# Designed miniproteins, single chains, continued (2): the designs that were tried, part 80

Each design is a single chain, and the fold is of that chain. pLDDT is the mean over its residues in the fold that is shown.

## One batch from the design tools (miniprotein)

Design m6936
Fold by ESMFold2-Fast:
Structure m6936 (fold): chain A 77 residues (1-77)
Amino acid sequence: SIAKAKELLKQAEKYLQQGDFEKGLKLSQQSLKLAGDKDPLLRGASLSGQAESYFGLGDEEKARELREEALKLFAEA
C-alpha cells in the first residue's frame, strides 16, 4: 500500500532525526517494499532514508550508492 509506505517513511524520518539509524534503516527498507513500482518519488525518498541511515552507521560508500539511485528515481518522476 502506498499509504502505508508513506506512513513508514514518516516514522523513519523521525528516528533518523533522533539518531536511531538502525530503526530508520529498517523502516525505510519496509517503505521501499510497499512502494512497489508505481511511485518513483516515494521509492526515491525511501532510498534516501536508507542512504542517510548508512551514513549515520558509518557506511559512506553504501550511502553514496543509495543516494545516486534515489536521484535517478527523482529524475524519472
Scores: mean pLDDT 85

Design m6937
Fold by ESMFold2-Fast:
Parts: structure tokens; sequence; C-alpha cells
Structure m6937 (fold): chain A 65 residues (1-65)
């Protein structure tokens, strides 16, 4: 639970740092053992980068388990 929140915040910070003004919104859905991150951006290029960051962060989270 706490680990999922830490992971979510880390991912959000990375998206904000890399995408800046292209970021529209970030939302999180947390269940007992699952985290989903939904990101909205202004362009398809920024969306692809956001999706890549989320994927990389999920891989990092899996290794930290």
Amino acid sequence: KELLLKYALKTAKRILDELGDDLVSISFEITEDKLEIHVETKTPEAQARADEIVKESLEEFEKEK
C-alpha cells in the first residue's frame, strides 16, 4: 500500500520533469496489489513518452518487490 503510493509519486514526478507543459493530468487507481496510472497529454508524441515512462517505472517496481 505505502510502496504503491511511493511508486506512484516517483512516476508522476518523472512524467512532470520530462513532459512539462505537455502534461494535462495524471490519475492513479490503487487496489490491494495493483497500481494503474492514467496520464493525459497534449500530443501523441508526449503520450507515447508518458506510456514509456509508466512502463519503465512498472519494471522498476517489479524488481523492487
Scores: mean pLDDT 75

Design m6938
Fold by ESMFold2-Fast:
Structure m6938 (fold): chain A 60 residues (1-60)
Amino acid sequence: SKEGAIKKAVLAILEAGASVLEDLANDPRLTPEQRAQYRADLEATRKEIEEVKKELSKLE
């Protein structure tokens, strides 16, 4: 379905973003405060990934 195709594209973008956030959350060149912010953003992104996956499973 068109909705399924859009959600798959969104999932791919979110997973790419999560990978970047994970690298930033573990970058020793950043301050502890910056790493903590990226870790929080990573957790929020992972929750959004799980919601998109649930919506995809409901379409099948």
Scores: mean pLDDT 87

Design m6939
Fold by ESMFold2-Fast:
Structure m6939 (fold): chain A 76 residues (1-76)
Amino acid sequence: MLSEEERQKAYEAGLAAADAEVDKLAPSLTPEQRDELHRQLERAVRAAVAGGVSPEDIKAAIPTLAQVLADELRAA
C-alpha cells in the first residue's frame, strides 16, 4: 500500500502529467472540451492514487487516456 508521502507524490505527478497533456491537446479542442478533458483526467488521477497505483504507472497511462478522452470529446 502506498504511504501518505507516496500518495501525495503520485497525485502531484499525475496532475502535472495531465496538465501537460491538456496543454498539448488544447489547440485542437474547444475551451469547453479542454475543461472537460482536464476534469476527467483529474478524476482518473484521484481514482488511481486511491487505488494505490504508482506515480510511474500513472504518468505512463496519462498520455493514452488523454488521447482517448480527447477523441471522444471531439466525436461528441
Scores: mean pLDDT 81

Design m6940
Fold by ESMFold2-Fast:
Structure m6940 (fold): chain A 61 residues (1-61)
Amino acid sequence: SEAERQKIIELSNQGNKEAIEKEIDESLERMKKAIDLIEKYTKEKLSAEELLKLREEEEKE
């Protein structure tokens, strides 16, 4: 987001490398959570037959 980018720029100007790395890591973590939500919604859009096939695949592994 714009707010995250502004934070990273501000920390960079302060010369604090550790703080910059922390902000980047936190941003990546937020992004991963967003991807997980998208995947969840995508699975919910599958047909009943497709959902049953995925369920069987997971159980069989």
Scores: mean pLDDT 69

Design m6941
Fold by ESMFold2-Fast:
Formats: C-alpha cells, sequence, structure tokens
Structure m6941 (fold): chain A 74 residues (1-74)
C-alpha cells in the first residue's frame, strides 16, 4: 500500500536524522543528508510510477531541508 510505504519512509527518515544528530557533527550529518536527497531525486527521475516518483521527490525535499537546518546549526 502507498500509505504504508509513505509511513515507513517517514519513520526511517525521522530515525536516520535522530541517529545522525546524536552520532556525528551537524556538518557531517548535513553532508550525509544531502547525498541521500540526491539519491532520492535520482530514484524519482528513474521511476516509471508517477506516485512513487512524487513520494521520492517529497523525501528528497525533506532531506534537503533537514540538511539546511543542520548547516545553520553548524
Amino acid sequence: MLEEAVEEAERQFDEAVARLRAEVSPREAAEILRRQAELAERAAEASEDPEVAEKARELAERLRRAAEELEREA
């Protein structure tokens, strides 16, 4: 189900950000999140399913926003 996929992605996103903030510097966390955002955007471009592509783009935007916030904290 698309709802389950979105919920899982949101859960994984929150967990990943929390772990990065606890384990690495804000600058390093921002770099990791920017790379993940780039990969998500590539997945969206490669997707043949428009709904999957849209969710991947949404994830990429969330990752970029989180990276920008961490960069401001650094």
Scores: mean pLDDT 74

Design m6942
Fold by ESMFold2-Fast:
Structure m6942 (fold): chain A 74 residues (1-74)
Amino acid sequence: NEEEAKKLLEQGKELAAKGKYEEAAKMYERAIELDPDNIEAWNNLAKVLFKMGKVEKAQEYFDKALALSKKNLA
């Protein structure tokens, strides 16, 4: 459900802006479950994981966002 995924993405952004990275990550993970092609959700999840010191996982998710971006440009 793309509309519900967008709502979760927006909630995640609000939480991240407040420095609530753990809660933001959970919202982004839920958004990805509903819309796994949402490049913005993958990028935002990677960014909050970097803020939390989870560097390897963040790099993995940035790579996933990049792969989706290349696919969607075609």
Scores: mean pLDDT 83

Design m6943
Fold by ESMFold2-Fast:
Structure m6943 (fold): chain A 74 residues (1-74)
Amino acid sequence: DLPEEVVEVLNKHLKNPTKTPTKEEIESLIKGLLTFDHPKVKEELEKLLANLPEELDKETLERLASILKKAFGE
């Protein structure tokens, strides 16, 4: 059960705001972000991608939301 704020941040960058993102959608998002020249988050995104669990957990999605806020909201 993800916090509503985390789901909203992720779904702002994903295509469907009404469903839980899949691992493939998260991998695609991270790879897309890595093509965007944002040095502050590059290492964090690379580490997150390398350590993605088979089943997305709350901690992984909260970390991604934090990175997205740092990249685009800060």
Scores: mean pLDDT 69

Design m6944
Fold by ESMFold2-Fast:
Structure m6944 (fold): chain A 71 residues (1-71)
Amino acid sequence: MAKAKADVYNEIGKYYFSQEKYEEAIEHYNRAIALDPNNAEAWENLGQSYEKLGKFEKAAEYYAKAKEAAA
């Protein structure tokens, strides 16, 4: 089930984010959204990860995607 696999990649991404490994977190969140583009949490987590890397324009783009996916 694509949704269940997306949830697993999102959780792996959250693990790397908690270790302040934001680039590794981004790789796993990208896998999550590739499997389930309606995963609003994964889009939100991508935004937070890019914000931690100082990429504020990219972060804003992903926050907008998170809001759209949650609708």
Scores: mean pLDDT 85

Design m6945
Fold by ESMFold2-Fast:
Structure m6945 (fold): chain A 70 residues (1-70)
Amino acid sequence: MTKAVIRIRGGTFASGVMLAMRLPGARVHVLPDGSVEVVVDGDVSLEEVERAARQLAAEAPGVRVEIEVV
C-alpha cells in the first residue's frame, strides 16, 4: 500500500479530478494559494501513482507535478 501526496502547480481543480479518477481512494484538495493536491491513501502502487502523474504532465505541459511518498 502506497500513501502519497501529489501536488499540482499551474493546474486547476479539473487537473486534480482527472488525476484522482485514475487512482483508487484519491482525494482532491484546493489549497488557499491556488495549488491542487491529490492525496492517495489506498491499494495503489508507487508505479501506478507515477504513471498517472506522467499522463497528466503529458496532457498539460504547463503543469508541474510533484510526488511526495509518505
Scores: mean pLDDT 75

Design m6946
Fold by ESMFold2-Fast:
Structure m6946 (fold): chain A 69 residues (1-69)
Amino acid sequence: MKKLLVTTYPDFVGTVEALVKENGGRLLSKERVGDLVRLTYEVPSEKAEEVLEKLRSIMGGGGSVELLE
């Protein structure tokens, strides 16, 4: 498993959560940071890069995504 940190606008949260769940991931934490939402997920290592790339694509300039060790 890999940890994935996502910071994005509230409007993208539903899409992010659906995509992570479809790829066998689970939510570890969710918090509001100003006008943004910070989500920490745990995803299968074999899916982590695919999820990372898709999330970056759907958010465009609307947030950040990173893999944590």
Scores: mean pLDDT 81

Design m6947
Fold by ESMFold2-Fast:
Order: sequence, then C-alpha cells, then structure tokens
Structure m6947 (fold): chain A 79 residues (1-79)
Amino acid sequence: DPLREKLRELLARMDEVDAETARVQAEWAKNPSQELLDRLFDLGVEHVKLAVDITVLTRELGARSPEEHRRLVEEIRAE
C-alpha cells in the first residue's frame, strides 16, 4: 500500500526531527549560538510540514477523528 509506505516514511522522519530538536535544544541551553537557534527554527518548520502531511495521509487512509488518526499512526508504527 503506497499511502501506508509514505505514512511510515513521514512518521520515521518526524521521529528523527523530534529527536534532533531535543538534542539541539539541550545544546543551545548549555552553549547558545545563532547556528543552533537557526537549526531549531529549521527543525520547527520541518515538524509543522510533516504534521500537516501526516494528517492529510491519515485522512486519505480513512481517519475521521483525532482518535482514529492516533490508532492508525500506532498501527503503522507497529508494522
């Protein structure tokens, strides 16, 4: 199922972005720099884009509520 494969890829990328955001936030808190701040803004933009794309794909896969969205995401992550 190509839509399920795309959703898996987007979820994996979201997890990478979230992990990187946590790492960069921790680094910025210890040693603030413009480069780290710029990286945080870039990661924030990517997170928003991924969240939108994930929501669109879950709706295309038949999710009609936040609860159905969450269940579908959990199912795909378990595959």
Scores: mean pLDDT 88

Design m6948
Fold by ESMFold2-Fast:
Structure m6948 (fold): chain A 77 residues (1-77)
Amino acid sequence: SEIEKLLEEARKSKDPRESAELALKAMELALKEGNLEAAKEAFEILVELFRKGELPVLIGTGYILRAIGIIYDIELL
């Protein structure tokens, strides 16, 4: 599954920004396919990166807002 590959790559990435981008892609695909479990897992990867301080606050907030935008079909880019 493309979603499973994106989630795995997000977890193994040593670059927090790349990890966040991969998690966002997984979340968008999961929501489009109605896979709420995978969407939640992708969102939790983003939250964990932010919680650990691996993303600067402004950048981490931007990724979270983009995730919310995907859920509500609002373009926050």
Scores: mean pLDDT 75

Design m6949
Fold by ESMFold2-Fast:
Structure m6949 (fold): chain A 92 residues (1-92)
Amino acid sequence: EVEEKIREVLEEALKKIEANPGRAASIIGEMFLKIYEILKENGKLTPEAKAILDRAAGGFLVAAALMQAGEITIEDFIAFLKKEMERMIKEI
């Protein structure tokens, strides 16, 4: 199932970010490239899916920037990622 593959990529990225929060933006970029590839290979890369990915990527990168700037804690950032990852998987 495509959803299961995407969830696995999200969980892997989250573990990497928890291990090294300073690499969050890079890890997020790699994660979205993997999700894009999974959707493309399964013929699921629709305009709707692209819009969902673009919105999620923007939100994740803004959150990473806020965490890096000290506007939110690492704990708040991780909680935000978990919540938004669940929203993204549900919408795709």
Scores: mean pLDDT 85

Design m6950
Fold by ESMFold2-Fast:
Structure m6950 (fold): chain A 61 residues (1-61)
Amino acid sequence: SDIEEGEKLLKEALEAARKGDAETAGKLGQQAVDLYLKAGNEEKAKEAENRVIREIILAGA
């Protein structure tokens, strides 16, 4: 499902962010956001975007 694929991509985005790979984190995070929006879940999309940005900032981006 779009939600399941979004969860996988979000996990990968957060792992990339924690490793300091802001470019990969942003790309995977945007794909997760797009999948949540496609599924009609605006709240999960916004939460995913905020979580990825926060992890990038914490990694010193």
Scores: mean pLDDT 85

Design m6951
Fold by ESMFold2-Fast:
Structure m6951 (fold): chain A 92 residues (1-92)
Amino acid sequence: SQLSEEGAREAVRRAEEAGARAEGRAEGRRVTITVSGASVPQLAGAMAGATEGMVLGGRGEAKASGDTVTVTIDAPTPELAAEAARALAGSL
């Protein structure tokens, strides 16, 4: 949905402001954010954000490989997926 896409774009913008490269995708109630060139603090922030997404009645997962982190958030609604993406953005 458009709302979860907006949340994904905000997370991408925040990661880029922090000096990383990022890509975001939204498919209804799922948001996936991939951050490349992330520092250790950004990796920790992404993992914390994924955990925070679970508080919204959804599930969050973070996977790190080298300097790349992929965070996937599954939420009950597109609106909650957007909110979780914004919470993740605040953690980067």
Scores: mean pLDDT 73

Design m6952
Fold by ESMFold2-Fast:
Structure m6952 (fold): chain A 60 residues (1-60)
Amino acid sequence: AEKVKEEAEKLKKKIEEKTKKRVEELEKEGDFKKAELEREIAESLIRMIDWITEHELKKL
């Protein structure tokens, strides 16, 4: 149970870090619409990770 939560938190942090770098790159290029889309995709992925994590904890 504990390990599943730790791995999920690590994965979410990696997604946040990658998204932050990608958003900064896109904003520097003037692609504000793509930057917003990348943020929305990251939010959806984080929600999915949280949902999967809850599901895995219920299996144990």
Scores: mean pLDDT 79

Design m6953
Fold by ESMFold2-Fast:
Structure m6953 (fold): chain A 60 residues (1-60)
Amino acid sequence: SAMAEQTELGLEIRRDLARVRAGETTFEELAAEYRKRGDEQLARAIEMARRALGEERPRP
């Protein structure tokens, strides 16, 4: 079902965002990696997260 796919994508994005916060990678590197393997949805989601942080720096 669509819900299961959304959950899987959400978990992957959350793990990758945690890696960015830990300084292990960057939004740009993640987006490039996702595009290279054909995951346009994940690439766009990471770019959206970067833009949101650029507009308002949440700094958790």
Scores: mean pLDDT 69

Design m6954
Fold by ESMFold2-Fast:
Structure m6954 (fold): chain A 71 residues (1-71)
Amino acid sequence: DREELLEEAERETYVIKAAVLLSIARRSDIPEEVKKKVEELTRKAIEAAREGNLEEAERLIEEAEKLLEEA
């Protein structure tokens, strides 16, 4: 029960992180090409998180964060 609840909370955390990054990208004065890549990565991260693939979700979120930091 507790372990399942924590896994569900982790999935939701990654979904929220992806949504926040997408919001930041849309509001940022950065190249459109970077915005598109962040949108693609965050969409894939949300899908991976909802499917329970947390490792893939984290990897995609890290890639999106790196793109935003380098822009």
Scores: mean pLDDT 81

Design m6955
Fold by ESMFold2-Fast:
Structure m6955 (fold): chain A 65 residues (1-65)
Amino acid sequence: SLAERAAALGLSVRELRVLRRLAAGESFGAIAERLGISVATVRRLVERIQAKLAGRDVPLALLEP
């Protein structure tokens, strides 16, 4: 499940949704529109994701839809 994949990375479900879209090359604006959140919220989520994943390898399979 999405929740299980998020837990494997130490991320929230929302953070994993943002990470997948970033990995797909989407802009912050596109992610914000798609998730129904502000660009400022996307930026804060990206900062949290980067902090949580610092120095860790992320398997591509965990980023697949």
Scores: mean pLDDT 76

Design m6956
Fold by ESMFold2-Fast:
Structure m6956 (fold): chain A 71 residues (1-71)
Amino acid sequence: LVEEAQKKGDEYYAKAKADPSKAEEYKENLRQTTEELTAEADKQGKALGDMVRGVGQQALNQIDNAIKEKK
């Protein structure tokens, strides 16, 4: 679950970096995927859900930073 969230984060980060015009779309897809993975992780424990959410938020922040520096 955490590993899957990390893979998805890396995937969307790469896509946003390649096509910044679709960064908002990729961020929304990443939020949705992270929310689904968090719900699944929460069934096994709150701590796992928090970890998945943390990984997703970190990836979203990386996309935002990459877009800001583009100018």
Scores: mean pLDDT 76

Design m6957
Fold by ESMFold2-Fast:
Structure m6957 (fold): chain A 60 residues (1-60)
Amino acid sequence: SMREIMEAQMEAGVYFLGFIMGVISLEEFEARLEELRARVPELTAELDALLAEARRLAAE
């Protein structure tokens, strides 16, 4: 449903902020996004883009 998609987008944003702030590791962030992908496969492209950005930042 649209509500599930929006809730998953909000969760992904919260996880990304947590990663940026150093509250969660890259490993935990990747695991959280994999769970979201399994639950809401419609978001696969958005989650892949967010994961790529997190990996880019981690390489700095």
Scores: mean pLDDT 85

Design m6958
Fold by ESMFold2-Fast:
Structure m6958 (fold): chain A 60 residues (1-60)
Amino acid sequence: SASELEGLKAALLSGLKGLSEEVREELTKQINAATTVEELLELAKQVREAAEKEGKLGDS
C-alpha cells in the first residue's frame, strides 16, 4: 500500500543519517525513485551494506 511504501521510505532515509554525505545522497535518490515495497527491501540491504563498509555498523 501507499502508506506502507511511505513508512518504509521514511525508515530507510532515517537509516542513512550515519553515512557519508555522498553515499546518503546516492541512496536517497534510489529510495525516492523506488515504487514498490520489494524494491525498498532490496535498498534496505544496500543501506546496511553501505553502513558496514563505512564502519557505522556494530558499536561505532
Scores: mean pLDDT 76

Design m6959
Fold by ESMFold2-Fast:
Structure m6959 (fold): chain A 67 residues (1-67)
Amino acid sequence: PPLPMLTISIGKDGKVTVDIEGPIPEEVEKRIREIAEEASGKDNKEIAEALLRIAEEFKRAQRITLE
């Protein structure tokens, strides 16, 4: 199966968007998208913390998916 890939974009208005390519568990994708949506338009610190959390969730999912 193809390796999953995560792209995170921050817009001029602080909107955080996530694009996920390849196989990832649906629950993890939903969680990542919820974190991004919740962080959108917030302070830089909250956005940075959300980005780290998204990266950790994706890394955990990648380990499980690539068995």
Scores: mean pLDDT 73

Design m6960
Fold by ESMFold2-Fast:
Structure m6960 (fold): chain A 59 residues (1-59)
Amino acid sequence: SELAELAARAARVLAAAGKVPATEEGRRALAERIAAGLGLTGEDAAAFAEAFVAAVRAL
């Protein structure tokens, strides 16, 4: 999905910059802040956060 591609790109950029939290809780909180900054709400915000956390695990 478009949200999953965006989340994967954000994960790679932030990981390269050393800005990804070490914990899953921290990564989810960061993803939620990014989603809010993008104007995502409800189910779209949740989908972005799940995709971001999964993308970080796959790095």
Scores: mean pLDDT 85

Design m6961
Fold by ESMFold2-Fast:
Structure m6961 (fold): chain A 105 residues (1-105)
Amino acid sequence: GSGPIGLGLEAIKKGEYNLAIRLFEAAIRSTPKGSKEQAQAWNNLGLAYFSKGDYEKSKKSFQKSIDLDPNNADAWYNLGLVYEKMGDYEKAEKYFKLSEELKAA
């Protein structure tokens, strides 16, 4: 089941980034506070901002996902992609390695 998250991911695929942002913001509001589901919604919001090229908002969204679920390997990987786009290759490598370690656990 995907509700607003599934619709938001389809919006990203269609290049409808502002629609995806609104759908993921709705998902954040409708998920339990502090839950892994809310962390996933923040991760997806970060992907929408990343696809739009808003790397600062993307970074903040992925950081919020990690704050809620520090074992979310995908959020760490995505944060690495943001730092790579921002030219911080050292932080990107650190977060890519952390993502790999979390997936291996």
Scores: mean pLDDT 89

Design m6962
Fold by ESMFold2-Fast:
Structure m6962 (fold): chain A 55 residues (1-55)
Amino acid sequence: SADAAARAAGAAAFAAGGDGRTVGEKAQELSIKAGGDPVDGSDKGAAYGAIAAGR
């Protein structure tokens, strides 16, 4: 469920008014904490950060 954790963390950070960097960092952190691979967590964090930054 590392993907689900990354998505939930990114969505929560975005809803709180976080910028792309904050969204990406929260998504990566929660992905790793949920037992995800650090590289995969980083990639997911970057993707969510890019989406948030586009707004």
Scores: mean pLDDT 67

Design m6963
Fold by ESMFold2-Fast:
Structure m6963 (fold): chain A 60 residues (1-60)
Amino acid sequence: AITFTVSFDDATLAKEIADKLKEEDPDVTATVDGNTLTITTDSNPQRAIALVLQAIGESL
């Protein structure tokens, strides 16, 4: 498994991104602790990063 974290300025945004990741790819585990989103994947991390960027773009 590969794990990485993303910090946001808003805990609500972090939760929304986590919820979108769960809908897009069930193989990705996303957890939120305050403003920090922790992502764990057994697949390619480039895809997980792309999904995070897509979800952020949709939230703008």
Scores: mean pLDDT 75

Design m6964
Fold by ESMFold2-Fast:
Structure m6964 (fold): chain A 83 residues (1-83)
Amino acid sequence: VKEEIKREIERLRVLVASDPALTLEQKNEILSLLQRALKLIDNDAPIDEIKSVLEEAREVARKAGATEAVQELDRILQKLDSL
């Protein structure tokens, strides 16, 4: 289960890095939050801490107009809610 979530976050990082609608500053902010979420998963942090960081990433993506990133973050968050 954690390996599936990690793979989805890694795919999302590629999506964000290649999104032409995002500035380099916006990409760096979102990618930093996704990297923080990956570290939390590797350290067996509580699900609520992982969700909090991903919700922060979702809000940054939403304000930036990164519609696909928001949709993928919503899917990842729903999977965490089902755990």
Scores: mean pLDDT 84

Design m6965
Fold by ESMFold2-Fast:
Structure m6965 (fold): chain A 130 residues (1-130)
Amino acid sequence: SKGLEIAKEISERFKKLLDEAKDPQNAVKAAEEAYRFAKEHKEDVILASMVLPEEATKLANDAIELAKKYPEVARYFYKTALYLASYNDEVAEKILKTAKEVDPEGFEEVERDYKEAKQLRDKILAEAKA
């Protein structure tokens, strides 16, 4: 299906971006690029979280591990992880709690992105039922 093809493409792109971020020399640029990609492709990322939930959850957890390793760019990784976890409320709540504990000053920005992702998810679900 078209949705599965989009979900696979999104997942492969995030795998590449998060793998690039494992290199300390690339971590800042890769973090910013991963977040930019998530923001530019919000609907497709949310669709991927719904169509490939296990893969999306794994990528969200990979982003959280990178956030722990690179605290200076952790916000980008937390925001990226929340888009990937947009269909998994339990994982998203865990990410939000960790982000608030690690970066309380940046939390309002991270929470804003989560609220946007959740609203867009609900819109996609409503359109699918119509």
Scores: mean pLDDT 85

Design m6966
Fold by ESMFold2-Fast:
Parts: structure tokens; sequence; C-alpha cells
Structure m6966 (fold): chain A 66 residues (1-66)
């Protein structure tokens, strides 16, 4: 159902954001250089998470339009 897909997309977005924050927080306990590398990894994770959320929302819209 479209509503289920949208709910999953919202939950995935929040979960991805929490995982990114956790990586940044863990990196802050190390060196500045390690923090920068973890921030780059967090950025990559955010990019992939956004693509996955968009795919779920697109599927929900397709179901509603049909």
Amino acid sequence: MAEELRKKARELREKTQAEIQKLVDEGASGTLEEQIKLTDRAYQLAQRGRSEVEELEKKAEEIEKK
C-alpha cells in the first residue's frame, strides 16, 4: 500500500539520520582527521539513504496515480 511505503520511507529517513549522527559522534572521540573521514562516510550514507527514500516515495506515488 502507498501509505505503508511512505511510512517506511519516513522511518528509513529518520533511521539513516540517526546512523549518520552516531558515526559523527563516534568520530568526535578520535582525532580530527578520523572525524573528517567518518563525516565523508556519513555523507555517502546520506546520499544512498535519500535515493532509497525517493524510490519508495516514487513507488507510492505510482500506486496512487494508477
Scores: mean pLDDT 77

Design m6968
Fold by ESMFold2-Fast:
Structure m6968 (fold): chain A 71 residues (1-71)
Amino acid sequence: SIEELIAKGREALAAGDLASARRYFLEAYRLAVEQGDREAAVEAARGLLSLDPEIQPEGAELRRVVEEAEA
């Protein structure tokens, strides 16, 4: 599930495994977008943006998704 992927991403981030965290959050984001789950997409995007040094400049679209949901 999307929630399970987000949880695994957060666990990997807490363990310092940035590569696994990025993979889980990216999978969660893609699945949430595919299912039209805006709330889950925002949470996954925030997870990816917390890894921001590794995904800039790719983070621009993720930032727009989060900003649009918060507007």
Scores: mean pLDDT 73

Design m6969
Fold by ESMFold2-Fast:
Structure m6969 (fold): chain A 93 residues (1-93)
Amino acid sequence: VLDKLSPEERAADLRAAAENLRKAAEAAEAGDVRKAAAYASAAAILGAVAGMSEEALELLREGFRALDAGDLAGAAELFRRAAEVAEREAEAL
């Protein structure tokens, strides 16, 4: 891999992604679609840099789709699941 982050850097970015995903879920539960989208977008960028798994990325994509469809409860659930996957990946580093 050409531009490989250290395990410490990847773990930090994955934890930051998980934190942003939890904030996205909280915003969705509060009905704040704009904040939910902003936090989820930040998590997507951090996750892409850190090499977040396809499992976590699929949950994040489904969360965005739920948010776009107005399913705020579904979006919150999906973002929380994505956060759990990202945290497990950080712990494994």
Scores: mean pLDDT 84

Design m6970
Fold by ESMFold2-Fast:
Structure m6970 (fold): chain A 94 residues (1-94)
Amino acid sequence: EVRAARLLLDTARLFELALAGDYEALLAHLKASLRALGYDEQLAALEALPEEELRALLAAAQARARAEAAALTPEEREELARALARAREILARA
């Protein structure tokens, strides 16, 4: 439960940062999440990317985040809000 709650909140934060277009904060949060999860190979691969390729990936992530946000139904929005509130409660008790 705690791991699932953390993943959901980390994913939601990446989505928020992607929507905002804050590439520096998005990259920092992504690197921190990969490190925390033990995805060392993926972290090394991300750090090895040229600046131009990295920015292209972040721009693609923003475009996807915008498209997904626009596609959310009111029911899906409510479900997500409940899931995030639940995840915060689980982490607060851990």
Scores: mean pLDDT 76

Design m6971
Fold by ESMFold2-Fast:
Structure m6971 (fold): chain A 59 residues (1-59)
Amino acid sequence: SSMQQALLEAEERAADLVAAGDLEGAISTLTEAYVARGVPPEEARRLAEEAVARTAATL
């Protein structure tokens, strides 16, 4: 689906942003993608922050 494709593209973009050191850009990108998928904004931001923190910690 177009929404699934948009989420995958956002995840790839967020990974590139983390690698570049733009953690806030990565969080914003994932938050927008989760909200577009029907996740409430507050929960979407929390999930994005957790995902970015885990990715950054493993680099």
Scores: mean pLDDT 83

Design m6972
Fold by ESMFold2-Fast:
Structure m6972 (fold): chain A 56 residues (1-56)
Amino acid sequence: SEEAEKAGREAAERAKKEVLETGKFSFDEELAEDIAEGIGLIVGGVEKIVVENELK
């Protein structure tokens, strides 16, 4: 649904931002960004599924 999709995307963006700010990556910032993006996609996907199942 539209709401689930929006919730997922917002969760993904917030997760990515938080990982980059608190992750303490000191070596490879490029790798840190790639990892943060991957985590964001996973969190966003999970949130979308959870919201979709709760809403119906």
Scores: mean pLDDT 71

Design m6973
Fold by ESMFold2-Fast:
Structure m6973 (fold): chain A 57 residues (1-57)
Amino acid sequence: SEAERLAQELAERAKEAVEKHIKDGTLKMTPEEKEKFIESAEKAGYNGGLLVAELRR
């Protein structure tokens, strides 16, 4: 339905906003702090594999 499509689009935009906020927050981190952040996120069950891979670049 159109309502389901709108909900999915809003969820995707919310995900993008959260991912951008995380990236902006990690930009000032040292490489060691980034690794600790990634480890903590993985332990918390965060499934943002693409974001985690990008942070390791």
Scores: mean pLDDT 65

